Designed miniproteins, single chains, continued (2). Designs and how they scored, part 10

Each design is a single chain, and the fold is of that chain. pLDDT is the mean over its residues in the fold that is shown.

## One batch from the design tools (miniprotein)

Design m4319
Fold by ESMFold2-Fast:
Structure m4319 (fold): chain A 68 residues (1-68)
Amino acid sequence: SMSAQRAAGLKLLVEMTQEGWDKVRERHRQELLARLPDEPEKAEAQWQAFLDLVDAIYNEEEERHKAA
């Protein structure tokens, strides 16, 4: 669901601020590839869609913080 994807995106952003962007991205990408080992192109497409969602969440949170 979109709510579950949003929660995952927020978790990814928190992990990235704690551990560093490249390390967390590669870890999650490898986990996604491991779940779809016979469909790497599909895994890459899903990963890109997830990153686009994470970027949208980050921009929304930035706007909320500016309003507070």
Scores: mean pLDDT 72

Design m4320
Fold by ESMFold2-Fast:
Parts: sequence; structure tokens; C-alpha cells
Structure m4320 (fold): chain A 62 residues (1-62)
Amino acid sequence: GPLEEAARRLSELTGGSVESALALLELVRSGQLSPEVAIALVSTHGRATREEAAEVLRLAGL
């Protein structure tokens, strides 16, 4: 589904695991993590831009 596709895309962008990417997106979906904080976390590690992180969230429907 969209969440799994977004998780694979995030994994490819960051070099992290699909499992870690999926866990992050699930926290956003459940409201435990805001989209803005998720974007900051992904982009702060220097492996994805803020724009790429925002695009992953859009793919997930978040």
C-alpha cells in the first residue's frame, strides 16, 4: 500500500532499513509524531533533503 511504498522510497533515500522507515511513518500516521518533526529528523541526518522527506510523506498520504 502507500505506506509500504513510501517506506521503501525513504529507505532508498537514507540508506536505512525499510522496517525503520515504516516505523517512522506509522508514528506520523498514528499522530504520535508530527509530519514537521518527521521531516526534520529525516533531513537532519543529511541523507535526504526536506523536500524529499516531505514528498515521502505525501506518498504515504500523510
Scores: mean pLDDT 82

Design m4321
Fold by ESMFold2-Fast:
Structure m4321 (fold): chain A 88 residues (1-88)
Amino acid sequence: SLNNLKKYYNYAKNVAKDSPIATCMLLDAGLNNPEETSKIKDDALACAELLGYLKGAEDSCPKKTVEKVKKALDEYCSNYKDVLNKIV
């Protein structure tokens, strides 16, 4: 549901705002791990969390990490683009 997507997005965003450097490190490590990226593909809640982590930590992350997360959202979350735009 849209409310569950908003809940997951906001939870991840708040975690990222509280611990931005740790979030950036986990995003970089996770997106280099095929086992972790396979969990994101076609999972709307995982896509909402990934977007939340990005929006919460974006200003504190290296540009390379930000671009990697944006690429992952485009690759793994393309089917949910319209729904994700409604929760931001």
Scores: mean pLDDT 84

Design m4322
Fold by ESMFold2-Fast:
Structure m4322 (fold): chain A 55 residues (1-55)
Amino acid sequence: MSERERAEAELQERLQGLLDDYQAGRITPEQFAEGVLAEARAYFSRYDPSGLDPP
């Protein structure tokens, strides 16, 4: 079991939660899009070998 598999599972759970919230009408399409982008940024930041956060 790898750290990558764990991170992918976490990403899937977060995306499912966003989808559930959107389907339930708890968030707007804009909030859903922002949530997806935030999750993508967090995922890629974890695997960035530079270790430097962008400004």
Scores: mean pLDDT 73

Design m4323
Fold by ESMFold2-Fast:
Structure m4323 (fold): chain A 89 residues (1-89)
Amino acid sequence: TVKKGLVVELEERDGKAVATAEVDVENTNDSVKVYLENAGRVPAPKVTLTREGLKVTVTVEMPKDEAEQILKNQGAKQLSLLIEVTDSS
């Protein structure tokens, strides 16, 4: 299991906050889990994974007000994601 921390910009789309990140995996069947590092490492709410070979695009979506509250509580302007990649055995 590999854990990678990423700081990402939040973009507003249709009243929602959206964050996009990219991660490389060793195998196409590797498990990818996403956590909000600056919100106590809770699982990210709405996560969409797009796989293109060994490249995985992670999209996290949440209500704008929820995202703003997380950032304000941490004194941050950007979202910190923790991405956990677990090898397929």
Scores: mean pLDDT 77

Design m4324
Fold by ESMFold2-Fast:
Order: C-alpha cells, then structure tokens, then sequence
Structure m4324 (fold): chain A 96 residues (1-96)
C-alpha cells in the first residue's frame, strides 16, 4: 500500500529529526516530511472529504496530538488530510 509506505517513511524521518540537533539536517528532514505529508493528504483527499462532521472533528483532535509517539503515522496522514480539506473549503467559501 502506498499509504503504508508513506507512513513508514514519515515515521523514519520523525525518528531522525528527534535524534539530531544539527540545524541544517533538521531543516532538510522537515522539508522531506512536508513532501510526504503533501503526498499523503493528496492520496487521502477523497476519503477525508467523505467523512461525516463528527469523524472529521475526531481527526482534528488527533492532529493536536501529532507530537505524541503513541499516534500511528498513517493516522497522522489521515488527520493532515482532514485539515487540508477543511482549509480548502474555507478558501472556497471566501472565493464564493
């Protein structure tokens, strides 16, 4: 599964980020993580758009816990997809 591969790579990058204090390396790792999150949110967009409001709120709450080591990486990607969908809906409302 592409989602499983993205989640595994994200977890590895998060571990590397926690293990390093080098500012240049941290910046490089953050850039790589942003690209993976972008790919994951795009992959999960239709799923996130179809979620009922109560379930979207649950994923938004999980996003606030994204720094926790107990949150599964695939669930972090799902939470980010919900955030992206809500941000897009907000932009569309402004443009209407």
Amino acid sequence: SRLAALAEELEALRAQLRATSDPARREQLREQMEKLIGEGTELLRAEAEALPPAEQERWLQLRLDSGSSTVEPADLLRAEAVVDVQARRRREAILA
Scores: mean pLDDT 79

Design m4325
Fold by ESMFold2-Fast:
Order: C-alpha cells, then sequence, then structure tokens
Structure m4325 (fold): chain A 80 residues (1-80)
C-alpha cells in the first residue's frame, strides 16, 4: 500500500542520514528533512514538499549534499 511504501522510504532516508552523519553533524538540516519525510509518511505533505526540503539542504553542506542526492534518487525510484 502507499502507506507501507511511505514508511519504507522514510526509514531508508533516516538510515542514510544517520550513516552519513548528516543528522549528527548537521542537526538542524537533518531534522528538517526528517520532519518533511515524517509529514509525507503521514500523508500530510507531497513528494514535492520533500524535494524542496532536500533542495534547500543540498545548498548548505558539502557532506550532506552527497547523502541528500542519494536519498533523492531513492525517493524517485521507490516512492511510487
Amino acid sequence: SLAEEREKVRRAIEEALRRRGAVDSGLAAGRQIEAAVELWSQGKSSLEDIRRALKDVKETSTGRERAIEAIAEALRENAR
């Protein structure tokens, strides 16, 4: 179901952020992404909203940018 797919993608994003240390090293930006994904998993935001959050974070940190790009591709491949 869509809800199960959203939960899977949310967990994948959280894991990618933790592995890269994006949440640990860039707490505010990591929390912003987690919040956007959480709202999406609850059906309260769109994939477009997540893309905007990812875009904003990519412009603020080199290390996070690479992790966010991988996450964005995972969203594109697994969110339908």
Scores: mean pLDDT 60

Design m4326
Fold by ESMFold2-Fast:
Structure m4326 (fold): chain A 90 residues (1-90)
Amino acid sequence: SIEEKLKELVKKLKELLKNLESLEDLQKAMLIVREIYELLKEKDPETAEEIKKLIDELVDLINEQAPEEELLKKGKEIGEKIIELAEKVI
């Protein structure tokens, strides 16, 4: 089910955020976040739009070549918000 897939993705995202130490880890987290977004587009479009805004915020920082330390810090903050939003609809 979509709920079971979301629970597994949220679990994986939590583990990645706990050990988020590199841009490679951030890229892995972003892939999981995009999967969460795609599933939520079907289950809760309003929550999906909020997640898209958070993804866009992080992508903008990457495109602006923000320092790695700033990207990792912001990535953790955004990831935690995405987990909170996804858990509300599971």
Scores: mean pLDDT 87

Design m4327
Fold by ESMFold2-Fast:
Structure m4327 (fold): chain A 55 residues (1-55)
Amino acid sequence: MVEERLRQLGRDAAIAPSGEEMTRLYLEALRLGREAGVPLERANQLVGEGMAEAL
């Protein structure tokens, strides 16, 4: 399910070893969401949920 994939990328981004890796994972999540037809606002929400879960 693409939504769970976006949350997982958010979790991975939150614990990334560098800001560059965090940005890469975030941009990958936005690209994946766009390709799957997920609106940008929803993709950001899902990534944010994953980041919050990891912190």
Scores: mean pLDDT 83

Design m4328
Fold by ESMFold2-Fast:
Structure m4328 (fold): chain A 88 residues (1-88)
Amino acid sequence: SLKEKALELARELKKKLEEEGFSSLGDNVLKLTQRAIEAVENGDLLAAEVELGLLGIIRGVLKLMGASEESLKLMDELIETLERLIES
């Protein structure tokens, strides 16, 4: 499911970011992903969009701070997966 895919991507990204020295941002990615999923399950699409927007901000910060191309690709896949979940 899209929910399971998003959670798996967020966990993989958290581990990768911890290895790159961005452990706190990795923790926030997982928390925001869980909150976005919960918002969708509760029918709160505005809350889900807010969590998605915060993930977009984290993506920008990671790029500015020099996170790996692999981590940025995982972030893009996570954001796309959550966008698809919100649309469904």
Scores: mean pLDDT 89

Design m4329
Fold by ESMFold2-Fast:
Structure m4329 (fold): chain A 69 residues (1-69)
Amino acid sequence: MSAEQREKAREELRRRIREIEEESLRLALQGKNDEAVAYYREKMEELRRELQERYGLSDEEIEEMIASL
């Protein structure tokens, strides 16, 4: 994968994680803590699959990107 494609993938990952975290926090603030946790886990798994499909990233590469955000 090119450096440009990797940078685009990382930027999208950062943006999507922020959106997922914001919605999860919104649910938690409404007292829906179990729903917030379930939402976060489900959406993070969906995001990993989407990035694999769009950018050809492995699970290991996605984990490394998350760790470096």
Scores: mean pLDDT 83

Design m4330
Fold by ESMFold2-Fast:
Structure m4330 (fold): chain A 82 residues (1-82)
Amino acid sequence: SAIDELAQRYIDSARWIIKQGRRLIETLPPSPATERLRALIDKIEDAIKRVEDSTQPQEKIKAMADLISGITAANRVMLDIL
């Protein structure tokens, strides 16, 4: 379905962000920004799992909204670090 295709695209984007974020955390000294990024990565991973595990459309939509919010927040933190 179009919703499943859209969800997969957001999951793929989220996984790329997790990879980049983890690399930044590993290479930079600990800071409030890297700790915030770590917390956002954890939330994104939880949201991915909820999207993948959701059998109810309403649950999937809520999880996908959380995923989109997490992606946006992580991008902002990464731009502040760069």
Scores: mean pLDDT 87

Design m4331
Fold by ESMFold2-Fast:
Structure m4331 (fold): chain A 76 residues (1-76)
Amino acid sequence: SRREQLAMELYRRAMISRPRGLVTKEDVLSVAKKFGIDVERVEKIIDEIKKETGSDYLSAKELDKLIKKMEELGLL
């Protein structure tokens, strides 16, 4: 599914990222754009998650929260 393909791409980016296991907002937005998803709506979700963590990076837990929020909003 689109959800599974997007999740795999985000996790792949985390595996090759510097620092490893963490991705930036820019990495996530580039993946959203590649999948034809509304970048502005995704950015809003990321900014909300980042407010809760106080971090500039998204770990696997934050990526899982992001994917779930995207599903809830009908973006996937």
Scores: mean pLDDT 81

Design m4332
Fold by ESMFold2-Fast:
Parts: sequence; structure tokens; C-alpha cells
Structure m4332 (fold): chain A 66 residues (1-66)
Amino acid sequence: SPSAATRALLAAQLAKLRPVVERYQELVKLYEQGKVSQQAVDEERARVQALSDALLEADLAHQAAI
């Protein structure tokens, strides 16, 4: 059903976002310790933003299918 398909998409997008957020948090801690560049943190932040946008789109599609 459309609701099942949109629910699966939402779950898939959330699954993609979680490890990227965890990686971003790790990079921020390493940056505070002087172990990584600001560029590495900024690049991972951009990935978090892109996946957050995709998750919002999936959530809106799921709400519309209910």
C-alpha cells in the first residue's frame, strides 16, 4: 500500500541519517582535540543537512499517504 511504501522510505532515510550524525559528532570531538580539519567537520555537516532534508521529504510523503 502507499502508506506501507512511504513508511519503508521514512525508515530507510532515518537509517541513512543515523550513522552520518554519529560520524559528525565524532568529528566534532576530534576537531576539539585538534585531530581533524575544520573542512572534515564542514563536509560531514553538509551530509547531515542533505540527509535531514531527505528525511523531511519522506516524512511529508508518509503523512500525505495516511
Scores: mean pLDDT 83

Design m4333
Fold by ESMFold2-Fast:
Structure m4333 (fold): chain A 94 residues (1-94)
Amino acid sequence: SSDLEAAEKLFQEYANELGRLMKELNVPEEVALEIEREFLARALALLDAFRKGLAANSDNPAARQALMEQFRAELARLHEEAKRRVIEAAKEAK
């Protein structure tokens, strides 16, 4: 579905941005891997829940829109939490 494709694209964009930020700020590799692992685990679980929600609401456009809005908000929250960890790790690596 186009909703799922949009969600997967947003996930990839956030994952790529996080990777770029960690490299730019010279975050130690071990710490970078921990931050990435935690973000990927939580984001993939969120994407799986969204996929299941879409399947359960195939004939309900209003419910599908609400699920997409919730997915976007939660994924953005996870990304902001991961970015804060990157900034903190970069400060500690001085």
Scores: mean pLDDT 87

Design m4334
Fold by ESMFold2-Fast:
Structure m4334 (fold): chain A 73 residues (1-73)
Amino acid sequence: MMKKKRKEAAKRIGKSIAKELGLPQSVIDSSKTKKDLQKLMKSVQGMDEKQVNTAITVTINGEAHRAEQRAAA
């Protein structure tokens, strides 16, 4: 169950930071902000850079997709 627990923790951290920035797309667009998120999550979780980047991207894309669907509905 370790992989699921780590992914959940990384997702929660990513959401918290994205929420503070106010815009999920702004986070993925900013190279500086994305780099800071990668370092933070890597330091906390000890995850591989690819895993951290995927967790952040999936979380942000998920929020963007939901927002688009609500706007279209």
Scores: mean pLDDT 53

Design m4335
Fold by ESMFold2-Fast:
Structure m4335 (fold): chain A 118 residues (1-118)
Amino acid sequence: MSPAEQFIAALEENLKGLEEALKNKDFDAFENYVLSLLESAILLAKREGDEETAKKLAELRKKFQAAIDAKDKEAALAALREANKVILEFFKKHHPELYERVKEILERTLEVAEKALK
């Protein structure tokens, strides 16, 4: 399995975890799954030599954590939306054949996040 395919498998497992966290109203689990998703994306970008994308995602992970710590749900959601755009641009550039699969999972992840951060 390629690193990109491993990342997609991680996205699918994180989406399942996020859906269960939302169902159980477990905000700590929700936060941990989002941070895990962002860390997986950072590691993929680093592994593929895209240091600029890795740096952008690391800053967005910090912004998400800071927003959660401040209980600023709108800022947390904004950071996640921006992270999704950065991840999608990475896949469009490096793995265009996987773009639609990643887009579908990230859109579903964002729908769960919007419900959790409502």
Scores: mean pLDDT 87

Design m4336
Fold by ESMFold2-Fast:
Structure m4336 (fold): chain A 57 residues (1-57)
Amino acid sequence: SESEKELLNLAFQYAKEGNEEGAFKVLQELNKLDPDSQAKPENLRAAAAELVSMAKQ
């Protein structure tokens, strides 16, 4: 849970910097911590793009 929180914060930090690839890679690491996750790489990439869009307000 602590590691998950750190990764979520890091993904959002990369998103604020406009670093979509960085956010995507962090979301992939977060996904690995949940063995029940059925998220495909395309879903995580879309999530990274949305985070960047939200952060660029």
Scores: mean pLDDT 79

Design m4337
Fold by ESMFold2-Fast:
Structure m4337 (fold): chain A 60 residues (1-60)
Amino acid sequence: MTSSVRAYLELAVKRAVEAAPTIPHVRESARLFFETLKEKYPDQAELIEEAEERLEELLA
């Protein structure tokens, strides 16, 4: 995992934990956050998608 992917993952987890009380809510909150990031930074969509996949692996 690159430092950029790790930074996106850490930010997504922090925001999801602040907004959601359970793991299913963490997944949904993180999904919406990553979707917003891909819209705002489409040039980094590949890195954002990798961070999203990595989060799903950690939550599985």
Scores: mean pLDDT 70

Design m4338
Fold by ESMFold2-Fast:
Structure m4338 (fold): chain A 98 residues (1-98)
Amino acid sequence: SAPSQVTMSAPPSVKVGETVTLTCSVTNTGSQDVTVNWYRQKEGKEREFLGSKTLAPGQGTASLSVTFTEEGVYTYICIATTADGRTAVSQPVKVKVV
């Protein structure tokens, strides 16, 4: 079955050259591993894959460090996928890079 809830957090504004930790929290991580994939989309551009982590049973949080290299407005999401291919997607989080 699909993960029931996926949430993502990031600071709303950052400076070029700043590194921050993006956190993705997944509920109902049960008896199987869940793969978390992070994506970023700059306004007017295609969605970009940033990386993945596997959450073991009982582990509900994955983190990814990101350095902001260009000014702009970016939308981030994380997608949790179970071993049977079911997915749940976080609400988008916007970050303004200045």
Scores: mean pLDDT 78

Design m4339
Fold by ESMFold2-Fast:
Structure m4339 (fold): chain A 74 residues (1-74)
Amino acid sequence: MKEVEELLEKLKEKGLLTDEEVKKLLEIAKNSDVELLLNILKTALEMSSLKPGEELPETEAKRVYEELVARERA
C-alpha cells in the first residue's frame, strides 16, 4: 500500500493523474493485485521521464487508469 501511495503521489505531482484518479487507483490497490498495480504505476513514471514535453501527460494518465479498470473487471 505505501509504495502505491508514493507512486500515485509522484504521478499526481507530474500532472499525470487527478485527485479522482488517485482515489480510484487506491481503491483498486485495496481490492486487487497490488503487484500488478505497482508495475503499471512504475511504467507510467518511467514513460513520463522518457517523454518530457511531448503530447502524452494526460493521455498516459488516462491509459494507465483505463488499464487498471480493465484489470479490476477481469
Scores: mean pLDDT 64

Design m4340
Fold by ESMFold2-Fast:
Structure m4340 (fold): chain A 67 residues (1-67)
Amino acid sequence: GRTEELVERAIQAALNGDEDLAIKLLEELEKDPGASVLHAQRLAEAALKARNEKVFEKALELMKKLL
């Protein structure tokens, strides 16, 4: 669905080092009623793998909002 496509896009942006796009897509997920804590967790894991601290912190903030 739309939410899952958004999550996959954000993961790809994070893994590719496109920090600005990853953050923008995380902000879109924050506004998406279909977003869950598990979606934010997957993004946090991708950011950690990519060693991108800004995207990781943004994903953790989203997880806290969705809990």
Scores: mean pLDDT 86

Design m4341
Fold by ESMFold2-Fast:
Structure m4341 (fold): chain A 84 residues (1-84)
Amino acid sequence: MEQAREMARAAKQAGAGNLEAARELIRLVLETESLTPKWKKELWETGENTIGMERLKREGRNDDEYRKKMEEETKEFLTELREM
C-alpha cells in the first residue's frame, strides 16, 4: 500500500517534468518485484519519457509532438493509478 502511494506521487511529479522524480520512479520500478508487468512497463515508460525530454532540451531541440504525447500518456496513466 505505501509503495503504491509513493510510486503514484513519483509518477505524477515525473509527468510534470520533474527529472529527479523520473529517476526515482525508475528506481522504484527496478526495486519493486511485486508490480505486474503492465504497471512496470507504464511506470518505466513515464520515467524514460521525462528523461528523454531533458536530453532533447540539452541538445537544443524542442519537440512539441514528443512532449504532447508524453503529457497525454502520463495523464491517462495517472488516472488509472488513482483508481487503484
Scores: mean pLDDT 66

Design m4342
Fold by ESMFold2-Fast:
Structure m4342 (fold): chain A 95 residues (1-95)
Amino acid sequence: KSKQLKEKLIESSRKDLGDAGDQVADLAAQVDPTRAAAIRAELDAAGAASIEEAGRTTVRAARQVAALDPARREELLRLAERAAASTGAILKAEK
């Protein structure tokens, strides 16, 4: 509605997407340390490319790590849902 409110919503959603990505990378390090560095690099590269790519890569990484450790599946799928929701909120606000 106001430009300031829209900007605050975008900033909050970008922070939530970044936080979700960081949590996925941290969980990857706990589940598979040898793959964690590659996952972190992929998340960082996707974040530099676009919001859509950052969201897509975070969701994909979370699902991949969930497949490696079923005990962390619920937490990782929750992070995937959070990343998808934040990405959608940013894209909707930018249009």
Scores: mean pLDDT 82

Design m4343
Fold by ESMFold2-Fast:
Structure m4343 (fold): chain A 114 residues (1-114)
Amino acid sequence: SPSDENLKKIREIQDEIVKKMEEVNEKLSKMSKEEGKKLIEEYKKEIIPLIQEMVKLIKQLPEKDKARVTTEFLLSVIGQVTLGLLKIKDKEVAEEFIKMMNELMKEFLDNLES
């Protein structure tokens, strides 16, 4: 069905977003604040369009499926925030990472409400 195709596409996009978040976490754990800021801006440019595409597909789902995939994505984001806080030892780099994750969450929620 169209909903099944949309669910598959949403999960593919979600997996790509999570993979990019994991890559940011790994790289930031080894970087200075200035290098980290540049990396964050590069990944934001890649991740934001994926969030926008994913939300457009989520809006086409029945309410039950919409609630489920939204919850699954938010839990994945919480997992990546937790991993970042444990792995990124430089406090200033960790703060830049948390700021990025907050901006990505805001983008997701703003697109979901629009």
Scores: mean pLDDT 86

Design m4344
Fold by ESMFold2-Fast:
Structure m4344 (fold): chain A 85 residues (1-85)
Amino acid sequence: SAMEEEKRAKLLEQIDLAIKMLEGMKKQSDNEEIQAAVETAIKELEEFRKEMDSLSVEEAQARLQALLNEKLTEIGLLRAREHLG
């Protein structure tokens, strides 16, 4: 349906925006551990983008949310350690 196509388009847009944000974070830090974590997150988002067509919209949304929460939390903790230590 048109609604399902719109939902899928919004998920793809969220992935693209997340990747751009992560690329920005990588440019803002010279910390090798942060750069490696960001590169891993970008690669996993690109792989998820490729696999989305095999998932329902509901499954894709849930998996994207879980992936973003996991990766952004990890990177956030590394950045906090850099700024506090």
Scores: mean pLDDT 84

Design m4345
Fold by ESMFold2-Fast:
Structure m4345 (fold): chain A 80 residues (1-80)
Amino acid sequence: SAAAKAAEARKQQLYDRLRATFTRAFGPEVAARLDGLISRLAEIAVKMQTADEKERQELTKEGNRVIEEMEEAIAEYLAG
């Protein structure tokens, strides 16, 4: 459907922006390590736009977990 295509396009745009940002900030190796988490954050952000109150609470918890995993991955890279 048109709505599904629009949602996928928004997810791709957010993914591309985040991937470029992390590549610029930390380099391509860190960006590659974070790729799955970046994709997941973009997916969560798009889902949040149409989520009800319960879904928003669950997505917020999931988003926080993804951010914590990203912080850990960056910290491990910087420590090594």
Scores: mean pLDDT 87

Design m4346
Fold by ESMFold2-Fast:
Structure m4346 (fold): chain A 81 residues (1-81)
Amino acid sequence: QEEQQRLEEKKAYEEKLALAKEIGKKYGAELFKLYQKDPVVAEERLKQLGALAKQTSELAQVAFDAMVEKFKELIEKAEKA
C-alpha cells in the first residue's frame, strides 16, 4: 500500500510547506519594518538568514523564499504609495 502512504506523506509535506510559507511571510513583514528603520541592518539580516536556510533544510529555504517575496511585495507597495 505504498501509494496510500505516499499520498499521506505528500499531504503532510504540503502542510509543512504551507506552514513554512506562512512563517516566512511573517518574518518578511518584520524585516520590512526593520528596513524602514535601518535598511543596512535589514539587508545584513537577509544575507545571514539566507546563508542559514541553505545549511538547514528544504523547508527553511521555502520559508526564506516566502520571507523574501513578502519583503519585496511590501517595498513595492511602499514605493507605489
Scores: mean pLDDT 80

Design m4347
Fold by ESMFold2-Fast:
Structure m4347 (fold): chain A 98 residues (1-98)
Amino acid sequence: MKIRLEEVHVERSEDGSRVTHLFRVSGEGSLEDLKEELRKYLERLEKREGGRVVEVETYDADGRLVDRASGSIDELAEKAAEAILRGARYLRVTIERR
């Protein structure tokens, strides 16, 4: 399995304008393969929530921040893939709705 994402928590803002998904993550293979799988996952998540992914944060097994990125889906997927290959165990995805 190239990448595994297991959703462990979802938090919604009071006005519903922001949603944050927390995943337990693991991945193996090339950076390019993980980036493409993450990109597809983030695009599906945007479609499911009716919003735009604006930020990703990655954390190690102890809950310490590994990386935080904002930007395009391609940039976010690349940064998350790099962090997962460096041993990140959690991915937090922030989506803004309209």
Scores: mean pLDDT 84

Design m4348
Fold by ESMFold2-Fast:
Structure m4348 (fold): chain A 78 residues (1-78)
Amino acid sequence: STAAARARVRRLILSEMASAEPGASLGTAGDLARATGASVRVAREVLDELVAQGLVSRDARGVIRATAAGVEAARAAL
């Protein structure tokens, strides 16, 4: 289901952020889709939500990076 796919992408990002430093690369939407078995569309939708929440940033190449707020939130969730 789309909901299960979104949950897998979110879980992977939060897990990676919990072990990361602010500014760390989390890859692209394509990388996250490949790692989770989700579609690129689903990965992009999850990333758009996390960008809106200030938990990750996206650069001009589409590379997603952990923010300080994202690292803190991920560590608090675990």
Scores: mean pLDDT 86

Design m4349
Fold by ESMFold2-Fast:
Structure m4349 (fold): chain A 77 residues (1-77)
Amino acid sequence: MEEEERRLREEMRRLVKQAEEAIAANDIVGATKLIQQLYELSRKARALGLLEVSREIMQAAYDLGLKLGKKQRELQA
């Protein structure tokens, strides 16, 4: 469980960084796919009973979704 928790957090950090870079590069499609992968990772954590990790990943995905939405609005203005 501890090993799986650490691996999930490492994967979360990697996906968050890649999503932030995609948003900064105006790669809306890439950012959307990476945020989707974070939601999938959150579901995996919950299935393993790692509720704290699942909540952490879900919060990161939500925050990135807000940033992406703001960027999309800027690009349409």
Scores: mean pLDDT 86

Design m4350
Fold by ESMFold2-Fast:
Structure m4350 (fold): chain A 72 residues (1-72)
Amino acid sequence: MVLPAEELRERLIALLREIAERHGNQELLDEVDRFEEALKNGDMEAMAEANRRILELTLPIMRELYEKRLAE
């Protein structure tokens, strides 16, 4: 509540969208859009569902990034 929640939201959505675009992942981009729409509507259930799918789609990408970082 005391945090710049709006700025954090915008940065998170922008980051996820950038990741989706860089990897050509249209499904991830669609889920980010769904999350943003649910957030605007205050639909907590839809937000949770979209967030779960975003995590499912991003976990392989994050794993590859961590692996590259470990391998340099």
Scores: mean pLDDT 73

Design m4351
Fold by ESMFold2-Fast:
Structure m4351 (fold): chain A 91 residues (1-91)
Amino acid sequence: VVLETAGGVTLTPREREAMDELARRAVENDLPLFLLVGAPGPEAYERAMAELRALGAEEGVVLTAEESNPEMRALAEEKVEEARRALAEKR
């Protein structure tokens, strides 16, 4: 199981573009998409990996957002929901 990540501590145009690209890639390749907020430790990633295995997926995408930046978090949450809806509609 492999996780690709995008996001960060500041909402810059580059980070926004990276999040958009990974969300698009997740939809195009039917990859599960997760959101991790703050400074996620190994346990949070292990939990995401366990969810991927439960779904029978080999790869997944994680968007990260600094908890002190509510705009970044809201954007990441929106991207995750949009991707999940698109994936559900494809299947």
Scores: mean pLDDT 66

Design m4352
Fold by ESMFold2-Fast:
Structure m4352 (fold): chain A 107 residues (1-107)
Amino acid sequence: DERKEEIEWMLKVMQVQASILQAAEFIKEVEAIIKQLTDEKMREELRKLVAEIQALVAEMQEVVKLGQSGEIEISDALRRMNELSAQLDKTVAKMKAIVKKAKEQIA
């Protein structure tokens, strides 16, 4: 069912693009927090998580390009994107937990 697969891919691309924008805004907030932190270990952990999110976003953008161009099958693109989305959600959740502790040190 090629039409159903195309619709699922289009919906997934829109969801991923929204997630990428949300991640970019969150990174801006985290970078501002890092600037105010005196705890070097927490700063290093947050910088590492920012780098991990940026790497995931770059891979997601590449999968979108490969799927859009037809260089990979849409079914493979969907599978890879679902895996990357799950990793992004997990990394963002971990960063949110550390950010909560960081805000307690600043406030």
Scores: mean pLDDT 87

Design m4353
Fold by ESMFold2-Fast:
Structure m4353 (fold): chain A 95 residues (1-95)
Amino acid sequence: MDDLEAMGVLLRETRAHNIPGVEIVYVPPGQLDAKIAELEAQGYTIVGVVRLDENTTLVLARDPQGRRVLFLLRTPGHQLDPERLRAGVRELLAL
């Protein structure tokens, strides 16, 4: 799916859970774990991580002000199944 479709899924699922921040972040292949470490270095506290596939990971974090942010970390050009994304968001938000 494209980013517009992905954002639609993320916003619909997160709205039910009162999560104010949603971001799609492009990450080069093999650098998903490095990007999570970079977020922690930027002051985010990681609440949960759900790996959807080798090119896509969902991260629920709190920013330095304690606000919840859902990140979709994905590799450019990779196709993602909308149902897999929806299931992953629901799994992550059940934590």
Scores: mean pLDDT 80

